# Ledger of designs, part 71: designed miniproteins, single chains, continued (2)

Each design is a single chain, and the fold is of that chain. pLDDT is the mean over its residues in the fold that is shown.

## One batch from the design tools (miniprotein)

Design m6467
Fold by ESMFold2-Fast:
Structure m6467 (fold): chain A 120 residues (1-120)
Amino acid sequence: SKVDELIEKIKNLDPSDLDGLVAVANEIFDLLERGELTPEQILKVIKAIIEKILKSTDPLAQRVLASLARELVERAIDLGKLTPEQIREVKALFEEAKKKKPELQSLFDEMIALLDRAIA
């Protein structure tokens, strides 16, 4: 599927390749805004971005990927694409990521705070 192709692109993406990052981000946001991503597919894309953050040792790459995840989450919430239960699932993904890589706590706490506001 087009979503599986995007996940593969995310896994193989060099975050220093700004053109590649912009192209992937644009594909994700276009699909999201067209209503062509299910909530399960949105969660799958978020999970792929988190896994890439966790595997990265470059602080710049980690921040760029975290920004992509944040924008995806914000847009999905704003478009009403996620239920409160699905927002809690996204929060759980970031809480598990924080446990796996505590040195990235500040990046994940920003996302957790955003999600807490959305389910309040």
Scores: mean pLDDT 84

Design m6468
Fold by ESMFold2-Fast:
Structure m6468 (fold): chain A 86 residues (1-86)
Amino acid sequence: SELPPELRRQIEFFKAIADAEGRIIEYISEQGKKEGWSKEETTKKILEALEKFTKKVNEYLKKNPNASPEEFTKEINKIVDELLKE
């Protein structure tokens, strides 16, 4: 039997968030290696980026409570792309 629709939606949202967080961590880790940042500096920048990401995701969900997984994934990717330009 198939999972309830709301549970499937939540799982897809979780996957999109996990993938986005992975992109942020990998990008900043590689930037840190390239720029010669300490492990502590790299960790701080990752945590700051993840905090900004979480805030933007929560703001989007508050404004768009009925967003589809596809709409959510598109916005999440946009948020990541904008954060990684900073």
Scores: mean pLDDT 87

Design m6469
Fold by ESMFold2-Fast:
Structure m6469 (fold): chain A 86 residues (1-86)
Amino acid sequence: DSLVQRVRELLAQARRTEDPVEALRLLIEALLLMMHLPASEQERFLPEVEELLAQLERRVTNLEQDIGLGVAALMIAVIKTVNRRE
């Protein structure tokens, strides 16, 4: 419950943040915490996380942020792969 609530808070902050660097940092924090959640909870957050990643991809214009987006995308792919196997 506490971890689920923290993930929700991080995603809400990322969506409200005007700074794309800060939004990306919050998204990566949320993804790290999501990896500690049960598969069912991870699946519930995946659509929201994928939507937020797509929004941030449209806002990012430099290499440093591109690397962060790549890390987030890989983390999402890992979560999806693990959940599909189970």
Scores: mean pLDDT 78

Design m6470
Fold by ESMFold2-Fast:
Structure m6470 (fold): chain A 61 residues (1-61)
Amino acid sequence: SALDEAIAKHAAGLVEQKYRHEYPDAEIKVETVGTDKVRVTIKIGDEERVEEIDIKDVPNL
């Protein structure tokens, strides 16, 4: 639904802010996976880490 998509986009924004604050020198890419998960790609030099976060676990939604 449009509401679920809006919540997912808001969650992605919050996750991006958190990861950019925690990893200021890293290349951070955040994308929604459906309407239930957010995928974060963290690149530091030659190292790449991918994390998936359930939207329900994002605080202040």
Scores: mean pLDDT 80

Design m6471
Fold by ESMFold2-Fast:
Structure m6471 (fold): chain A 82 residues (1-82)
Amino acid sequence: NAMAEAERERRRDEIADEVIKLYNEKGPKEASKFVQKVAEEEGEEGRRDALYAMGRYNKLVEEQKKLSDEIKKLEDEIKALE
């Protein structure tokens, strides 16, 4: 059933987006609680969705740290040129 597959994929992505939003607004504890509830409520599918969401979240955190480190280096270089 193509409609059921599309609905499942949309729900998975919606869960991942909510995890990222909760982390940005309230931090990692609240994001983890939400992921845990999804895993408990939707059984095996919920656990898969939760793991996918945490994977996306971890990649964003790593990339954000790299960008922050690069910005700091550029700021230090600009100050040295002024």
Scores: mean pLDDT 74

Design m6472
Fold by ESMFold2-Fast:
Structure m6472 (fold): chain A 87 residues (1-87)
Amino acid sequence: SESAAELARLDELYAAAEPEVKAKLEELAAEAEKHIPELRERLEALPREEAERELRRIMELVREGYRALLEKKDFEAARKYFEKALE
């Protein structure tokens, strides 16, 4: 699947990433973890079809955030994508 292929590519980029980029990713992950319980409650409250659409939206934004950080080294763009995923 496209998602599996993109995740595999991002894993390779992460493995090859500079220590500073990995540190920035850890900062973003720690910030995102603070919002996961609220996001989970939102998804559980939605009808199945809406929850599936929302999850797909979130996954796409997370993928763009990882791409911005790992490929472009754009921490600010990555942060904005992750923030948008948590809306």
Scores: mean pLDDT 73

Design m6473
Fold by ESMFold2-Fast:
Structure m6473 (fold): chain A 80 residues (1-80)
Amino acid sequence: SVDKAGAQLDGIIGDMRSEAQTLPPDQRAQMDADIDVFRDARGIVLDHMRRERLSPAQAEELVAQFRAGAQYTLDRIRAS
């Protein structure tokens, strides 16, 4: 369901916030800005799921892509 996907995306964003707390102040500021981008992307993803009436498998794939994007962002910031 869209509600389940929303909860999963909230969990991913929550994990990003937890990871941000482990970073030095400059990297944390970069991560906080990227978290705002992911919050906006959450709304877009959920609206897409509602409009297209995605299957559970398609919804899970979008959540997986969102999670991968979050991990890539964290890895990029840590490499800075």
Scores: mean pLDDT 86

Design m6474
Fold by ESMFold2-Fast:
Structure m6474 (fold): chain A 92 residues (1-92)
Amino acid sequence: DAAVQRLEELVRKAQEAEAAGDYESALEHYKEAIALVEELIAAEPSSGYEGALVGLYDELGKVYEKLGETEKAKELKEKARARIAAAQAAAA
């Protein structure tokens, strides 16, 4: 699937940028990855991409913390927590 290959490339680029201390590039690539995963979930709600989305929110939140964007980091942690809670409720 071309979308999965694009997601893997975006995450790899974000991780490489983060490791290099290029937090602005990491931010851009993680945002693109999140947008792609949200499109995949919208197209196929049962696709199982919710876990990937939660992981991307956590990583983007860390990048925002490195950039001093505390409010944006908090928002992403809240979004990740809400999706985890929803997944747990669905499993009960």
Scores: mean pLDDT 81

Design m6475
Fold by ESMFold2-Fast:
Structure m6475 (fold): chain A 97 residues (1-97)
Amino acid sequence: MLSDIARAGLLEAGRLFDEFKKVYEEALKNPGDKELIEKAKQIYDELLKTMDRAIEEARAAGDEKSVEYLQTLRDKFEKEAKKMLDEIEERYKKASE
C-alpha cells in the first residue's frame, strides 16, 4: 500500500495525464491548432513537476518503497507523454506547411 503522500501525488499525476491525453486527442483531430500543442506542453511540464514533488516528499518521509514506485511511474509517464507530444508536434508541422 502506498503512503498518503505518495497516493496524493499519484492521484494528481493521474489527473494531469488524463488531461494531457484529452488535449492530445483534440490535437490529433485539429493538427493545425498551435494552442493545443502549447497546452499539451504545459500539462507535460506540470505532470513531471508533480511527480518530482511527490518523489521528494516520499523521500523526505523515508518511504523508500513509494520513492521506487513513483520513480518507475515518472519514467513511464515521461516516455509515453513525450512520444505523444512529439507526434502532435510533427503533425502540426505537416499541417502548417
Scores: mean pLDDT 82

Design m6476
Fold by ESMFold2-Fast:
Structure m6476 (fold): chain A 96 residues (1-96)
Amino acid sequence: SYSREANKLIYKILKKFLEGEFPSEEEIEELIEALEKALEERKTPLLEKLLELAKKLLEALKNNNKEEAEKIVEEIIDLIASTEAQKKRLLEEIKK
C-alpha cells in the first residue's frame, strides 16, 4: 500500500528532525512520489495537505532555507499529531 509506504517515510523524516538532522532532498522526493501514488489509490484531505507540505519542504531544502524547512516540518508534525496519537493508541490496544 502506497499509504503505508508514505507513512513509513513520514515517520523516518520526523525521526531525523527530532534527532537534529535534516532529511535529504532524495528522501523528500521519495515521500512526494509515495504520497502522489497514495492519492491515486484514495484521495483524502490529510494526504493532499501532506503532499503540499512535502513539496514546500523540498523547495526549502533546495534553497538551503533551514528556517523555512523547520517551519514546514513543524506544520507536518501538527497535522499528523492527532493521526499519530490515534495510531499509537491503536498499536497499544493491539499489543494488549
Scores: mean pLDDT 76

Design m6477
Fold by ESMFold2-Fast:
Structure m6477 (fold): chain A 90 residues (1-90)
Amino acid sequence: SEIDEIFEETRKLWKEQGDKIQELLENNAPAEEIIKAIEEAKKEVNKLLEKGIELAEKNKDEESVAKFKHEKEVIDDLFDYAIAYLKKKA
């Protein structure tokens, strides 16, 4: 279904962006550049999650709505943790 495709796209995008951020952290890239990359990634992921929530709500799929919201919380927390870590390091 389109909802399942959005879940898969969101997971894939998040993983790809997370891997990039991890590589930047391991290579000691400038904090400002990494923070900008995280903010960009968070924006892109949230666009997909919002689309997923809207479609799930239209389909009265409360389980998928809850799942998308949970995914957003986990992803946002991980990105916010990375930003906090970078600010502490810089």
Scores: mean pLDDT 82

Design m6478
Fold by ESMFold2-Fast:
Structure m6478 (fold): chain A 71 residues (1-71)
Amino acid sequence: SLEDLKNETLEEVKKLVEEHKDAPREVLNQELMKVINDMVDRLREAGLSQDEIDNIVNDVVTFFSQLLEQQ
């Protein structure tokens, strides 16, 4: 489901931040972009509009930023 895909992506982002806590920001950004691109491709295949995809991407990016603020 869409909710399962979003939750899977958020868990992957959380693990990525935990795994790369001591890595340069550029490395974290590159790994995040890979995760986002995979999610976007799967959302597009599911028939979501660009506006719906952009909203979910913004949620994931916001979650990532919040995790970094807590470190």
Scores: mean pLDDT 83

Design m6479
Fold by ESMFold2-Fast:
Structure m6479 (fold): chain A 100 residues (1-100)
Amino acid sequence: SEKEKMLEILEELEEKFPMFRDLPPEDHPLAQAHKGEYLSLSQIKERVESGEITTFEEFLEELRKMAEVVLAAYSPEDPNALLAKEMLEEAEKKLKELEE
């Protein structure tokens, strides 16, 4: 099912990109500037499990929102910006492989 596929991708993303698993602390610039504008990987997982996110389109949209916030907060050469790009690319690649 799409739910099982999304959960498998999230488990791999949380392992490879543990820095995006949880929201940053309240004193972090990302938390101050973008409160409520994006979901962590753990929050996306909760919404997939509850049925609030049911399609691959909705799933990728939430991952893109997170990546866009990180890319806006850091320079393009910052390791955090590069990791956000890699996370999104990994998710898109895994979804494509699971549709075959």
Scores: mean pLDDT 78

Design m6480
Fold by ESMFold2-Fast:
Structure m6480 (fold): chain A 91 residues (1-91)
Amino acid sequence: MKEKLKELVERYKELLLKLRNTLDPEERKKLEEELKKIYEELKKLVGEEEAKKLIELAEKLVTLHLAAAPREVLEEVEKEIEKEIEKAVKK
C-alpha cells in the first residue's frame, strides 16, 4: 500500500510538472487525462479526503519548484507528503 501511494503521488508530480511546462494542446489534454486517472486511483486506495490532501501537497510542491523555492522548503513539503501517506496507510 505505502509503496503504491508513493508511486502514484510521484507520477502525479512528474505529470503535473510536464503539464506546467507544455504548450502543445494535444499533449496537455493527454497529461490532464493521466492526472485524472491517478487521482481516481488514489481515491480508490485511500478515499476522497486523503487523496485530495495528497494531490494538494503535490500541486504545492510543483508550484514551489517552478517558483525556484529554496531546497529546504521543497524538502519540507516532500516530508509532509510522506507523513500523509503514512497516515492514510494506518487507517
Scores: mean pLDDT 81

Design m6481
Fold by ESMFold2-Fast:
Structure m6481 (fold): chain A 89 residues (1-89)
Amino acid sequence: SLLDRALEEVRRILEEAHERYKAGEITKDEALGLILKRVAEILRSDPRLTKEQIEKLAIDIAKIVSEYLETGNLDEALERIREALEKYY
C-alpha cells in the first residue's frame, strides 16, 4: 500500500540518522532535523495530504522521533508513526 511504502522509507531514514547519531557524526538536533526534513518531503509527495495535515503530522512525528533517538526502539517509533499516518490513509 501507499502507507506501507511511506513507512518503509521512514524506516530507512530513521535507521540511517540514528546510526550517524550513535557514531558521533551528527548531534541529536541535527539527526532530528534531517529526519523531519526527509519525512516532510515524503508527506508532501502524497497528493492526498493538505499542507495543514502535513504540518500536524510533522509535530506528532517530531515527538516520536525525538523519543526514538533517545531509546533506539525502532519498532515502537514506526508503530506510533503508522498510527499517526493511518488517520489520513
Scores: mean pLDDT 83

Design m6482
Fold by ESMFold2-Fast:
Structure m6482 (fold): chain A 87 residues (1-87)
Amino acid sequence: SKLEEIEEKAEELTRLAEELLARVAAGEVSEAEYREMLARIRELSRELGRLLNEIAPELSDEEKEALLEKHKRLDELIRRVEALELA
């Protein structure tokens, strides 16, 4: 289902973002690797945005609220990763 695809992509994005944060903190990532991982995170974020927009009309108000909460958490995680680009 589209909901399953959204969950799978959200999980992948979370894993990549957490891995990138950990590797940067450890000093174990090159600038090229950082840029590559950030590009993949941004790609997953765009794909999730499209899927969420497509499924929104089919969802109950409770399901919409749950997905909005998850999306806000992912956006916060992406912002944390992007902040590292300036460090």
Scores: mean pLDDT 80

Design m6483
Fold by ESMFold2-Fast:
Structure m6483 (fold): chain A 84 residues (1-84)
Amino acid sequence: MIEVEVEVVGEKIDKKKVEDVEARFLAVADTMGAEVEIEVEERDGKTIVRARFRNVDEKGVKAIEEAGKELSEKTGVEVEIKVS
C-alpha cells in the first residue's frame, strides 16, 4: 500500500478555508477506505495544512492528486504531494 503526504500552504488562510480543506481530505479518505491524519500549523504569517494518507492504492493516489489540483486552482494555495 502507498502513503501520500499532502501539504497545503497559504498566507493568512482564513479558518473557514482551513476547515474546508480538512473536510475535503477527510471525504477523500473516507471514499477510498484510507486513513488520514491532518495537522494544521500557523507559522510566520503562513497557514500550513498537512494531510498524511495511509493504505492508499494507485486509484487513491490519483484521487488525492486531483483533489489537490482542484484546491490549488480554486483557492490559490500551494499544494505539494509526496508519494512513498
Scores: mean pLDDT 78

Design m6484
Fold by ESMFold2-Fast:
Structure m6484 (fold): chain A 117 residues (1-117)
Amino acid sequence: SKEKILEEIKKLIDELVEALKNKDEDTFQEKLLKLSKLFTIIEYHLKPSKELKEQIERLKKDKEFQEWIDLIESLSKEELIELIEEIKAYLEEKKKEHPEFSPLFDALIEKLNEILE
């Protein structure tokens, strides 16, 4: 469901914030990579391209991402747009709570805005 993806993305955002607070670079990189992969899946389903298709085919080799791909593929374009807007709202909340990490939240919001274009 859309809610399951939203909760996973919110959890990853929270884990990124905790990694930054703890100066845990390895955890930060791991969680950022997973979040980036989920954004790539969302982008592909809204705006399919040859380059994104090649990225999705690589992600399909990882069984952990097969379930996320199937779940995102089951969503309508309207539900994907709603999902992106809810993620952006959560990032804006986190930016207010943690203004010291504004560059991270701004970069993620900018990426989501590019996906919506």
Scores: mean pLDDT 89

Design m6485
Fold by ESMFold2-Fast:
Structure m6485 (fold): chain A 99 residues (1-99)
Amino acid sequence: MEKEIEEAKERLLEAARRLAEAAKAVAAGDESALPELRAAFRELLEAGDRLAELLPEKRRLIATTTTAVGILAAAAVLERNPADAERALELAEELAEKL
């Protein structure tokens, strides 16, 4: 793998981990984690966009998977179900393995 791709994958996974932890915290009633939830989701999308620039043949997979990760994180918060936050991280990890 090229260095830029590995760096973008690492940023994606770090953002996904932060997103999952923030979503679990908010789901548990810690609303002080809401700014981190939004920041982590923004970083996830930025890392995904960077990966799509580096891997244009996988752009659709990257865009749909990062969108699904965001939907699962939102579901964890809205339904107060931390399992959806864990699934969001798993999906991001699966994406990184396929890139």
Scores: mean pLDDT 88

Design m6486
Fold by ESMFold2-Fast:
Structure m6486 (fold): chain A 66 residues (1-66)
Amino acid sequence: SPLDQLVDSAEQYLNGEISFQEFLQRYQELLPGLTFEQQRQVSEILTALLNGDYERARELIEKMRK
């Protein structure tokens, strides 16, 4: 799903596998395929990443995976 791909991309960024620019490109490409609620959830991940709060970003990713 677009949500799973976006969450995977955030995790790849956190693991140093992709650049933040690559993550943002995937974010923009996948965002229109998400529901409004899913868009809100992934925006919280983006906000945590922009603030350098990588622990919070990982917690949000885990919560979205259940």
Scores: mean pLDDT 86

Design m6487
Fold by ESMFold2-Fast:
Structure m6487 (fold): chain A 73 residues (1-73)
Amino acid sequence: MEKEEEKKLEEKVRELLLESLGLPKDASDEELLERMKKLYRETAGEMPEKELEEEFENIIELIKEEIKELLKE
């Protein structure tokens, strides 16, 4: 039950992120991550890879929380 809800939420989050980044709906998680990391480096400039990966995980969690709140209704 939780797995199904989490899966649907993740799919919806992925769709929204892919659409925002101009990627096709069937783009892989690897492509999504690479695109986001590239845009982050282009816009934010300087960050060590390790810090970037940790912050990226935290940002994804925050985005999931926000989207979950919006989609809860």
Scores: mean pLDDT 66

Design m6488
Fold by ESMFold2-Fast:
Structure m6488 (fold): chain A 106 residues (1-106)
Amino acid sequence: TPLTPEEERARRREGLRDMYESLKRELQAAGIDVEKLDELFENGDFEGIDEILASTDPKTQKLILTYLALKYILENPDPELEARFDAALASGDVDALRELIKEYLK
């Protein structure tokens, strides 16, 4: 059965929420201080976020940046932001995700 645009959007947002919660658990299991990361992000402190990123490996950097982008998108529902996130995630490019986070904190 074809989904309506509203049903399709709702399903996609449910998937983003599930991904967010899964990443939060994965980061916590990896020893990342998610509470500190959330505080830095909420305060627009990209320098503090960058210090955490610099302290970890590229795989963990990608997970952190993906988590923060999902946090922003879920709090700020916007189809354009969702599309840009999907493109950055599909590229696998850590720098593309990093630039999205910098733009979100402007």
Scores: mean pLDDT 79

Design m6489
Fold by ESMFold2-Fast:
Structure m6489 (fold): chain A 75 residues (1-75)
Amino acid sequence: MLEELKKTPRLTEEERKLLVDIFSQIVKDLNEGKSYEEIKKKVEEMLKDQSPLLRERALEILDSIVKAKEQLKKM
């Protein structure tokens, strides 16, 4: 447990709120039919002044949402 917490950087409350906002924006943009590239660029711009770890995590969230939506669209 402590070892896992040490390898996963702790997000601040502000960083958590930013990720929730990014998540909501991604879902909205995908529902409006925006491309993956356009959404990715927007997410990267929102996070350009943030830590590389936060940016990486946000992009992982984006990839997960896009993959889930693409699978549902095919079914």
Scores: mean pLDDT 71

Design m6490
Fold by ESMFold2-Fast:
Structure m6490 (fold): chain A 65 residues (1-65)
Amino acid sequence: VDEELEAMMKAAEARLKNPNISDDELEELVKDASEAVRTRTMRVVRSSNEKQLRALIESLKVQAE
């Protein structure tokens, strides 16, 4: 689903750029997504280190094709 893919990509890129980004700022980036998508996105992005975030972004680009 484009919504989940877009939300995950935006949040992952934002956290990679700013590791100190707040939950409120991340939720604002994905506000257009459903509650379930936002919850999954926040969980994945906040638990991921820099290497995992880079791998996630690359994987999401492949899925967007």
Scores: mean pLDDT 77

Design m6491
Fold by ESMFold2-Fast:
Structure m6491 (fold): chain A 76 residues (1-76)
Amino acid sequence: SALTKEAQRVVDEARERYGELGGNIARSFGKAALRTGDPEEVRDLARSAAQSFPEYADVIREAGDRLVAAVEAAKA
C-alpha cells in the first residue's frame, strides 16, 4: 500500500539523517501507524515520546508528522 511505502521511506530517511537510533524510532512509529490507521493515535504517541525523550524530540516530531500525513492521505 501507499502507506506501507511511505512508512518505509520515513524509516530510511530518519536512519540516513539521525543514524541507527533515528531509524529505529521511525520504525516504531511506522509500525504504530500501520497497526492503528489513526492519525490522532500516531500524533499522541509522537507527542508523548518527545516529552519522555527530549534529546530525540526532533527525529520523533519529524517522523510523527510525516506518518500522520501519510495515514491521513491513506484515509482520503
Scores: mean pLDDT 81

Design m6492
Fold by ESMFold2-Fast:
Structure m6492 (fold): chain A 65 residues (1-65)
Amino acid sequence: DDIDRAVLELVIAVGKSLGIVKEARFRGREVEIWLNRIDEEEAEEFAKLLRRAGERAGFRVHVYY
């Protein structure tokens, strides 16, 4: 779904603007997301949001801290 993909990309863009997301890479049906080493609680909450958005878009999400 193009909308679900756009939502995932928007969440990643917001994460980058907030300094939470360092980098993201798409590989086929997988997305790899690297988070800045920030407060673990903030990173976990954002990782949860990224996983939900990725799953809705049909991607397997790998989050690295």
Scores: mean pLDDT 82

Design m6493
Fold by ESMFold2-Fast:
Structure m6493 (fold): chain A 106 residues (1-106)
Amino acid sequence: EEDVLEFRILFYRKLGATEEEIADALGISLETVRKILEEIRKNQEDRRKALEEGDPEAVERYLKQLDENIKKLKELINQTSDPDVIAALKKRIEELEKERKELEER
């Protein structure tokens, strides 16, 4: 689940930009920036609950997300002949599979 707007907002926040500066830079309302930041916070909290608190429902949702991401990365490997890209994708898959295994084993 990629969101270009969320990525851009987070990037500006890392640079120390205020919510108003982000709104001006992206040409969106301050209200929209705030809503997206709240959604990002909720997503981060859901992952934290899955990884640190072991909430069964959050864990199940996160595992499904990991499975979907792993599937997409494997599909990208099949579409790519660049050895450097394949190596990077394989490394990412290994990291996600390890995280999935750790969640299943508690």
Scores: mean pLDDT 70

Design m6494
Fold by ESMFold2-Fast:
Structure m6494 (fold): chain A 73 residues (1-73)
Amino acid sequence: SMAREEALRLLNRAVGEIVEAADAGDLEKAEEVLRRFEEELRRMVERGEISQEFADGMKAAARKVYEVAVAQR
């Protein structure tokens, strides 16, 4: 589905931005990227484009990347 492909593109972009921000020591930016990504997924669920279960999986993946990136400091 195009909506799932869009969500995966958003995840890939968010992961890259989180890692780059964390590597630069900008933890506030890393957290902001995670928050924006979660908000984008929430809106996709509200529009019926993706399921809540799929969105929860995507959020869990992004949060895990954030956790690992921050822990390496």
Scores: mean pLDDT 86

Design m6495
Fold by ESMFold2-Fast:
Structure m6495 (fold): chain A 111 residues (1-111)
Amino acid sequence: MDAAEALAAARELGAALRAGDLEGAVAAARRLGLALAHAPPEAHYEVMGEFVVAVVAGSAEAARAAVDALIAALEAAKPPPELQPAHDGLLAGVKRGRDFWVEAAAENAAK
């Protein structure tokens, strides 16, 4: 999988969250994690930007489910050896961002 597949998965996740399709959002997050494991590191910023914008616009429950699905997919993924350092950095970054994105989604849902 490549950068285009990762970006497509992030956009599909956003569409599912806007539709209230929690199962679709979780499925898209899993595909996103797998695609990111094989994407060039330069794509991480753009793709994660799309992911974060989508997640914080949803409910806290949906944000938590989508982020946890992405973390699980990234942990299960087997990136090529040359992408392993970038993959480890991305996974650590997603884990650090999780609670902030869930809180942001809760605040947005309350408005």
Scores: mean pLDDT 84

Design m6496
Fold by ESMFold2-Fast:
Structure m6496 (fold): chain A 67 residues (1-67)
Amino acid sequence: MPSREEQIAMLEAEFKTLSPEELRELLREWGLPQSVIDEVLALHEQGKYREAAELAVDALEAKKAAA
């Protein structure tokens, strides 16, 4: 399985290619909380793609741990 670092690197590359609207839809499809979606989008708007990817990966792992 990919490491946390590999997952972050893959998502960072993907997030750089997505518009804010495409990213919002992707995060909604993943079932992330609205608060997390809003924070990831704010980081993406600032060009902080790695920070956005880190938050998304950590939120996905938290969701898996809670389920």
Scores: mean pLDDT 82

Design m6497
Fold by ESMFold2-Fast:
Structure m6497 (fold): chain A 65 residues (1-65)
Amino acid sequence: MDLEFELRRRTLARPRRPGAVRTSPISGSELYDDEAESPVPGSRLIVRKEDLEEYLKHSYYRKLL
C-alpha cells in the first residue's frame, strides 16, 4: 500500500459526507458502494487548524453569552 496515494485520496475524497447514511434502503452496497465519496456534487471547505483556533476564539465569546 502506498501512503502517498492514500493520503492524496483522503484529501481529495475526504469524508464530505458526515454521518454514515445508507443511500439504498434496499440494502446492498451501503458500506463501500455508497455512491463513492469520490464524486463531489458541490464544493467543500478545508480550513487550517490555525484558522480553526481563531474561529473557536470568536465562538467562545458567543458561547459565554
Scores: mean pLDDT 46

Design m6498
Fold by ESMFold2-Fast:
Structure m6498 (fold): chain A 100 residues (1-100)
Amino acid sequence: SSETLEEIKRLAEELSRLALRLLSRLHHQGRISEAEYDAFMGLLSALHQAIQNKDFEAAKAQAEALRAALERLRARHPEVAPEVDRMLAILDEILALIDS
């Protein structure tokens, strides 16, 4: 439905804001490489493009890839676990809405 699509877009925008803030901070602090920063930005961009194109199979695949990348980030940087957990919760909500 259009309401479900609008909610998915809103959640993806919130996810991108949180991710950009965290990843920019970690990159500025030298805690993640430029390559890792670019990889995260690529996954976020791909997720947004899939949602915009209403390609929910691609959106689900990109969300799962991003979830795995965030879980690896949390394992390497336990101090940012609360911020990563918030982003993972948003991804889980996006995935649930796609499967509804």
Scores: mean pLDDT 89

Design m6499
Fold by ESMFold2-Fast:
Structure m6499 (fold): chain A 67 residues (1-67)
Amino acid sequence: MDLNDPEVVAEIKATLYLMQAVFAEKAGDYKGAAEYYRKTAQIYRDMGREDLAEEFEKLAEEAEKKA
């Protein structure tokens, strides 16, 4: 395996955005957290994982309410 598989690359990007969302929440940057959750949702939507996209969109909305 090399990291030239589009699905593997998408999963890595989603994980990195999710980590940034969690770090932003821990830092009290709820607006930044919401943005990273939305980026994570978009990647899963592009992969056809609508169920996961909806869950991350809900997390983004919850973070926005805390901002």
Scores: mean pLDDT 81

Design m6500
Fold by ESMFold2-Fast:
Structure m6500 (fold): chain A 73 residues (1-73)
Amino acid sequence: SHAREELTKELELEEPLLLSDEELAEVVLPIIARYKPLYEAATTEEEKRALEERLLEEAREAVEKANAEVKAR
Protein backbone atom coordinates (compact mmCIF):
# COMPACT_ATOMS: atom_id res chain seq x y z
CA SER A 1 0.00 0.00 0.00
CA HIS A 2 1.03 3.64 -0.42
CA ALA A 3 1.17 4.10 3.37
CA ARG A 4 3.66 1.21 3.75
CA GLU A 5 5.82 2.52 0.87
CA GLU A 6 5.81 6.10 2.21
CA LEU A 7 6.67 5.01 5.78
CA THR A 8 9.48 2.73 4.53
CA LYS A 9 10.86 5.65 2.48
CA GLU A 10 10.54 8.24 5.30
CA LEU A 11 11.83 5.95 8.07
CA GLU A 12 14.73 4.61 5.91
CA LEU A 13 14.33 1.11 7.36
CA GLU A 14 17.38 -1.17 7.05
CA GLU A 15 15.31 -4.39 6.87
CA PRO A 16 12.06 -5.36 5.11
CA LEU A 17 8.91 -4.37 6.99
CA LEU A 18 7.37 -7.50 8.60
CA LEU A 19 4.50 -5.74 10.40
CA SER A 20 0.96 -5.95 9.03
CA ASP A 21 -0.75 -2.67 8.07
CA GLU A 22 -2.76 -2.91 11.32
CA GLU A 23 0.33 -3.55 13.48
CA LEU A 24 2.18 -0.69 11.73
CA ALA A 25 -0.73 1.70 12.40
CA GLU A 26 -0.88 0.64 16.08
CA VAL A 27 2.84 1.50 16.45
CA VAL A 28 2.98 4.72 14.38
CA LEU A 29 -0.39 6.47 14.95
CA PRO A 30 0.17 7.10 18.73
CA ILE A 31 3.54 8.72 17.93
CA ILE A 32 1.97 10.96 15.25
CA ALA A 33 -0.88 11.87 17.65
CA ARG A 34 1.65 12.86 20.35
CA TYR A 35 3.71 15.11 18.04
CA LYS A 36 0.82 16.74 16.11
CA PRO A 37 -0.14 19.29 18.85
CA LEU A 38 3.57 20.13 19.41
CA TYR A 39 4.03 20.70 15.68
CA GLU A 40 0.93 22.94 15.52
CA ALA A 41 2.14 24.94 18.57
CA ALA A 42 5.62 25.48 17.05
CA THR A 43 6.19 29.10 15.97
CA THR A 44 9.35 28.72 13.82
CA GLU A 45 10.28 26.57 10.82
CA GLU A 46 13.35 25.39 12.78
CA GLU A 47 11.15 24.09 15.63
CA LYS A 48 8.81 22.35 13.16
CA ARG A 49 11.75 20.70 11.36
CA ALA A 50 13.25 19.50 14.66
CA LEU A 51 9.88 18.02 15.70
CA GLU A 52 9.49 16.29 12.30
CA GLU A 53 13.00 14.79 12.59
CA ARG A 54 12.28 13.61 16.16
CA LEU A 55 8.93 12.10 15.11
CA LEU A 56 10.60 10.19 12.25
CA GLU A 57 13.43 8.98 14.51
CA GLU A 58 11.03 7.82 17.26
CA ALA A 59 8.74 6.15 14.69
CA ARG A 60 11.77 4.39 13.13
CA GLU A 61 12.94 3.09 16.53
CA ALA A 62 9.43 1.89 17.44
CA VAL A 63 8.90 0.19 14.04
CA GLU A 64 12.38 -1.44 14.13
CA LYS A 65 11.68 -2.75 17.67
CA ALA A 66 8.25 -4.12 16.71
CA ASN A 67 9.73 -5.60 13.51
CA ALA A 68 12.45 -7.37 15.56
CA GLU A 69 9.81 -8.76 17.94
CA VAL A 70 7.87 -10.23 14.98
CA LYS A 71 11.14 -11.67 13.59
CA ALA A 72 11.89 -13.35 16.97
CA ARG A 73 8.43 -14.99 17.36
Scores: mean pLDDT 77

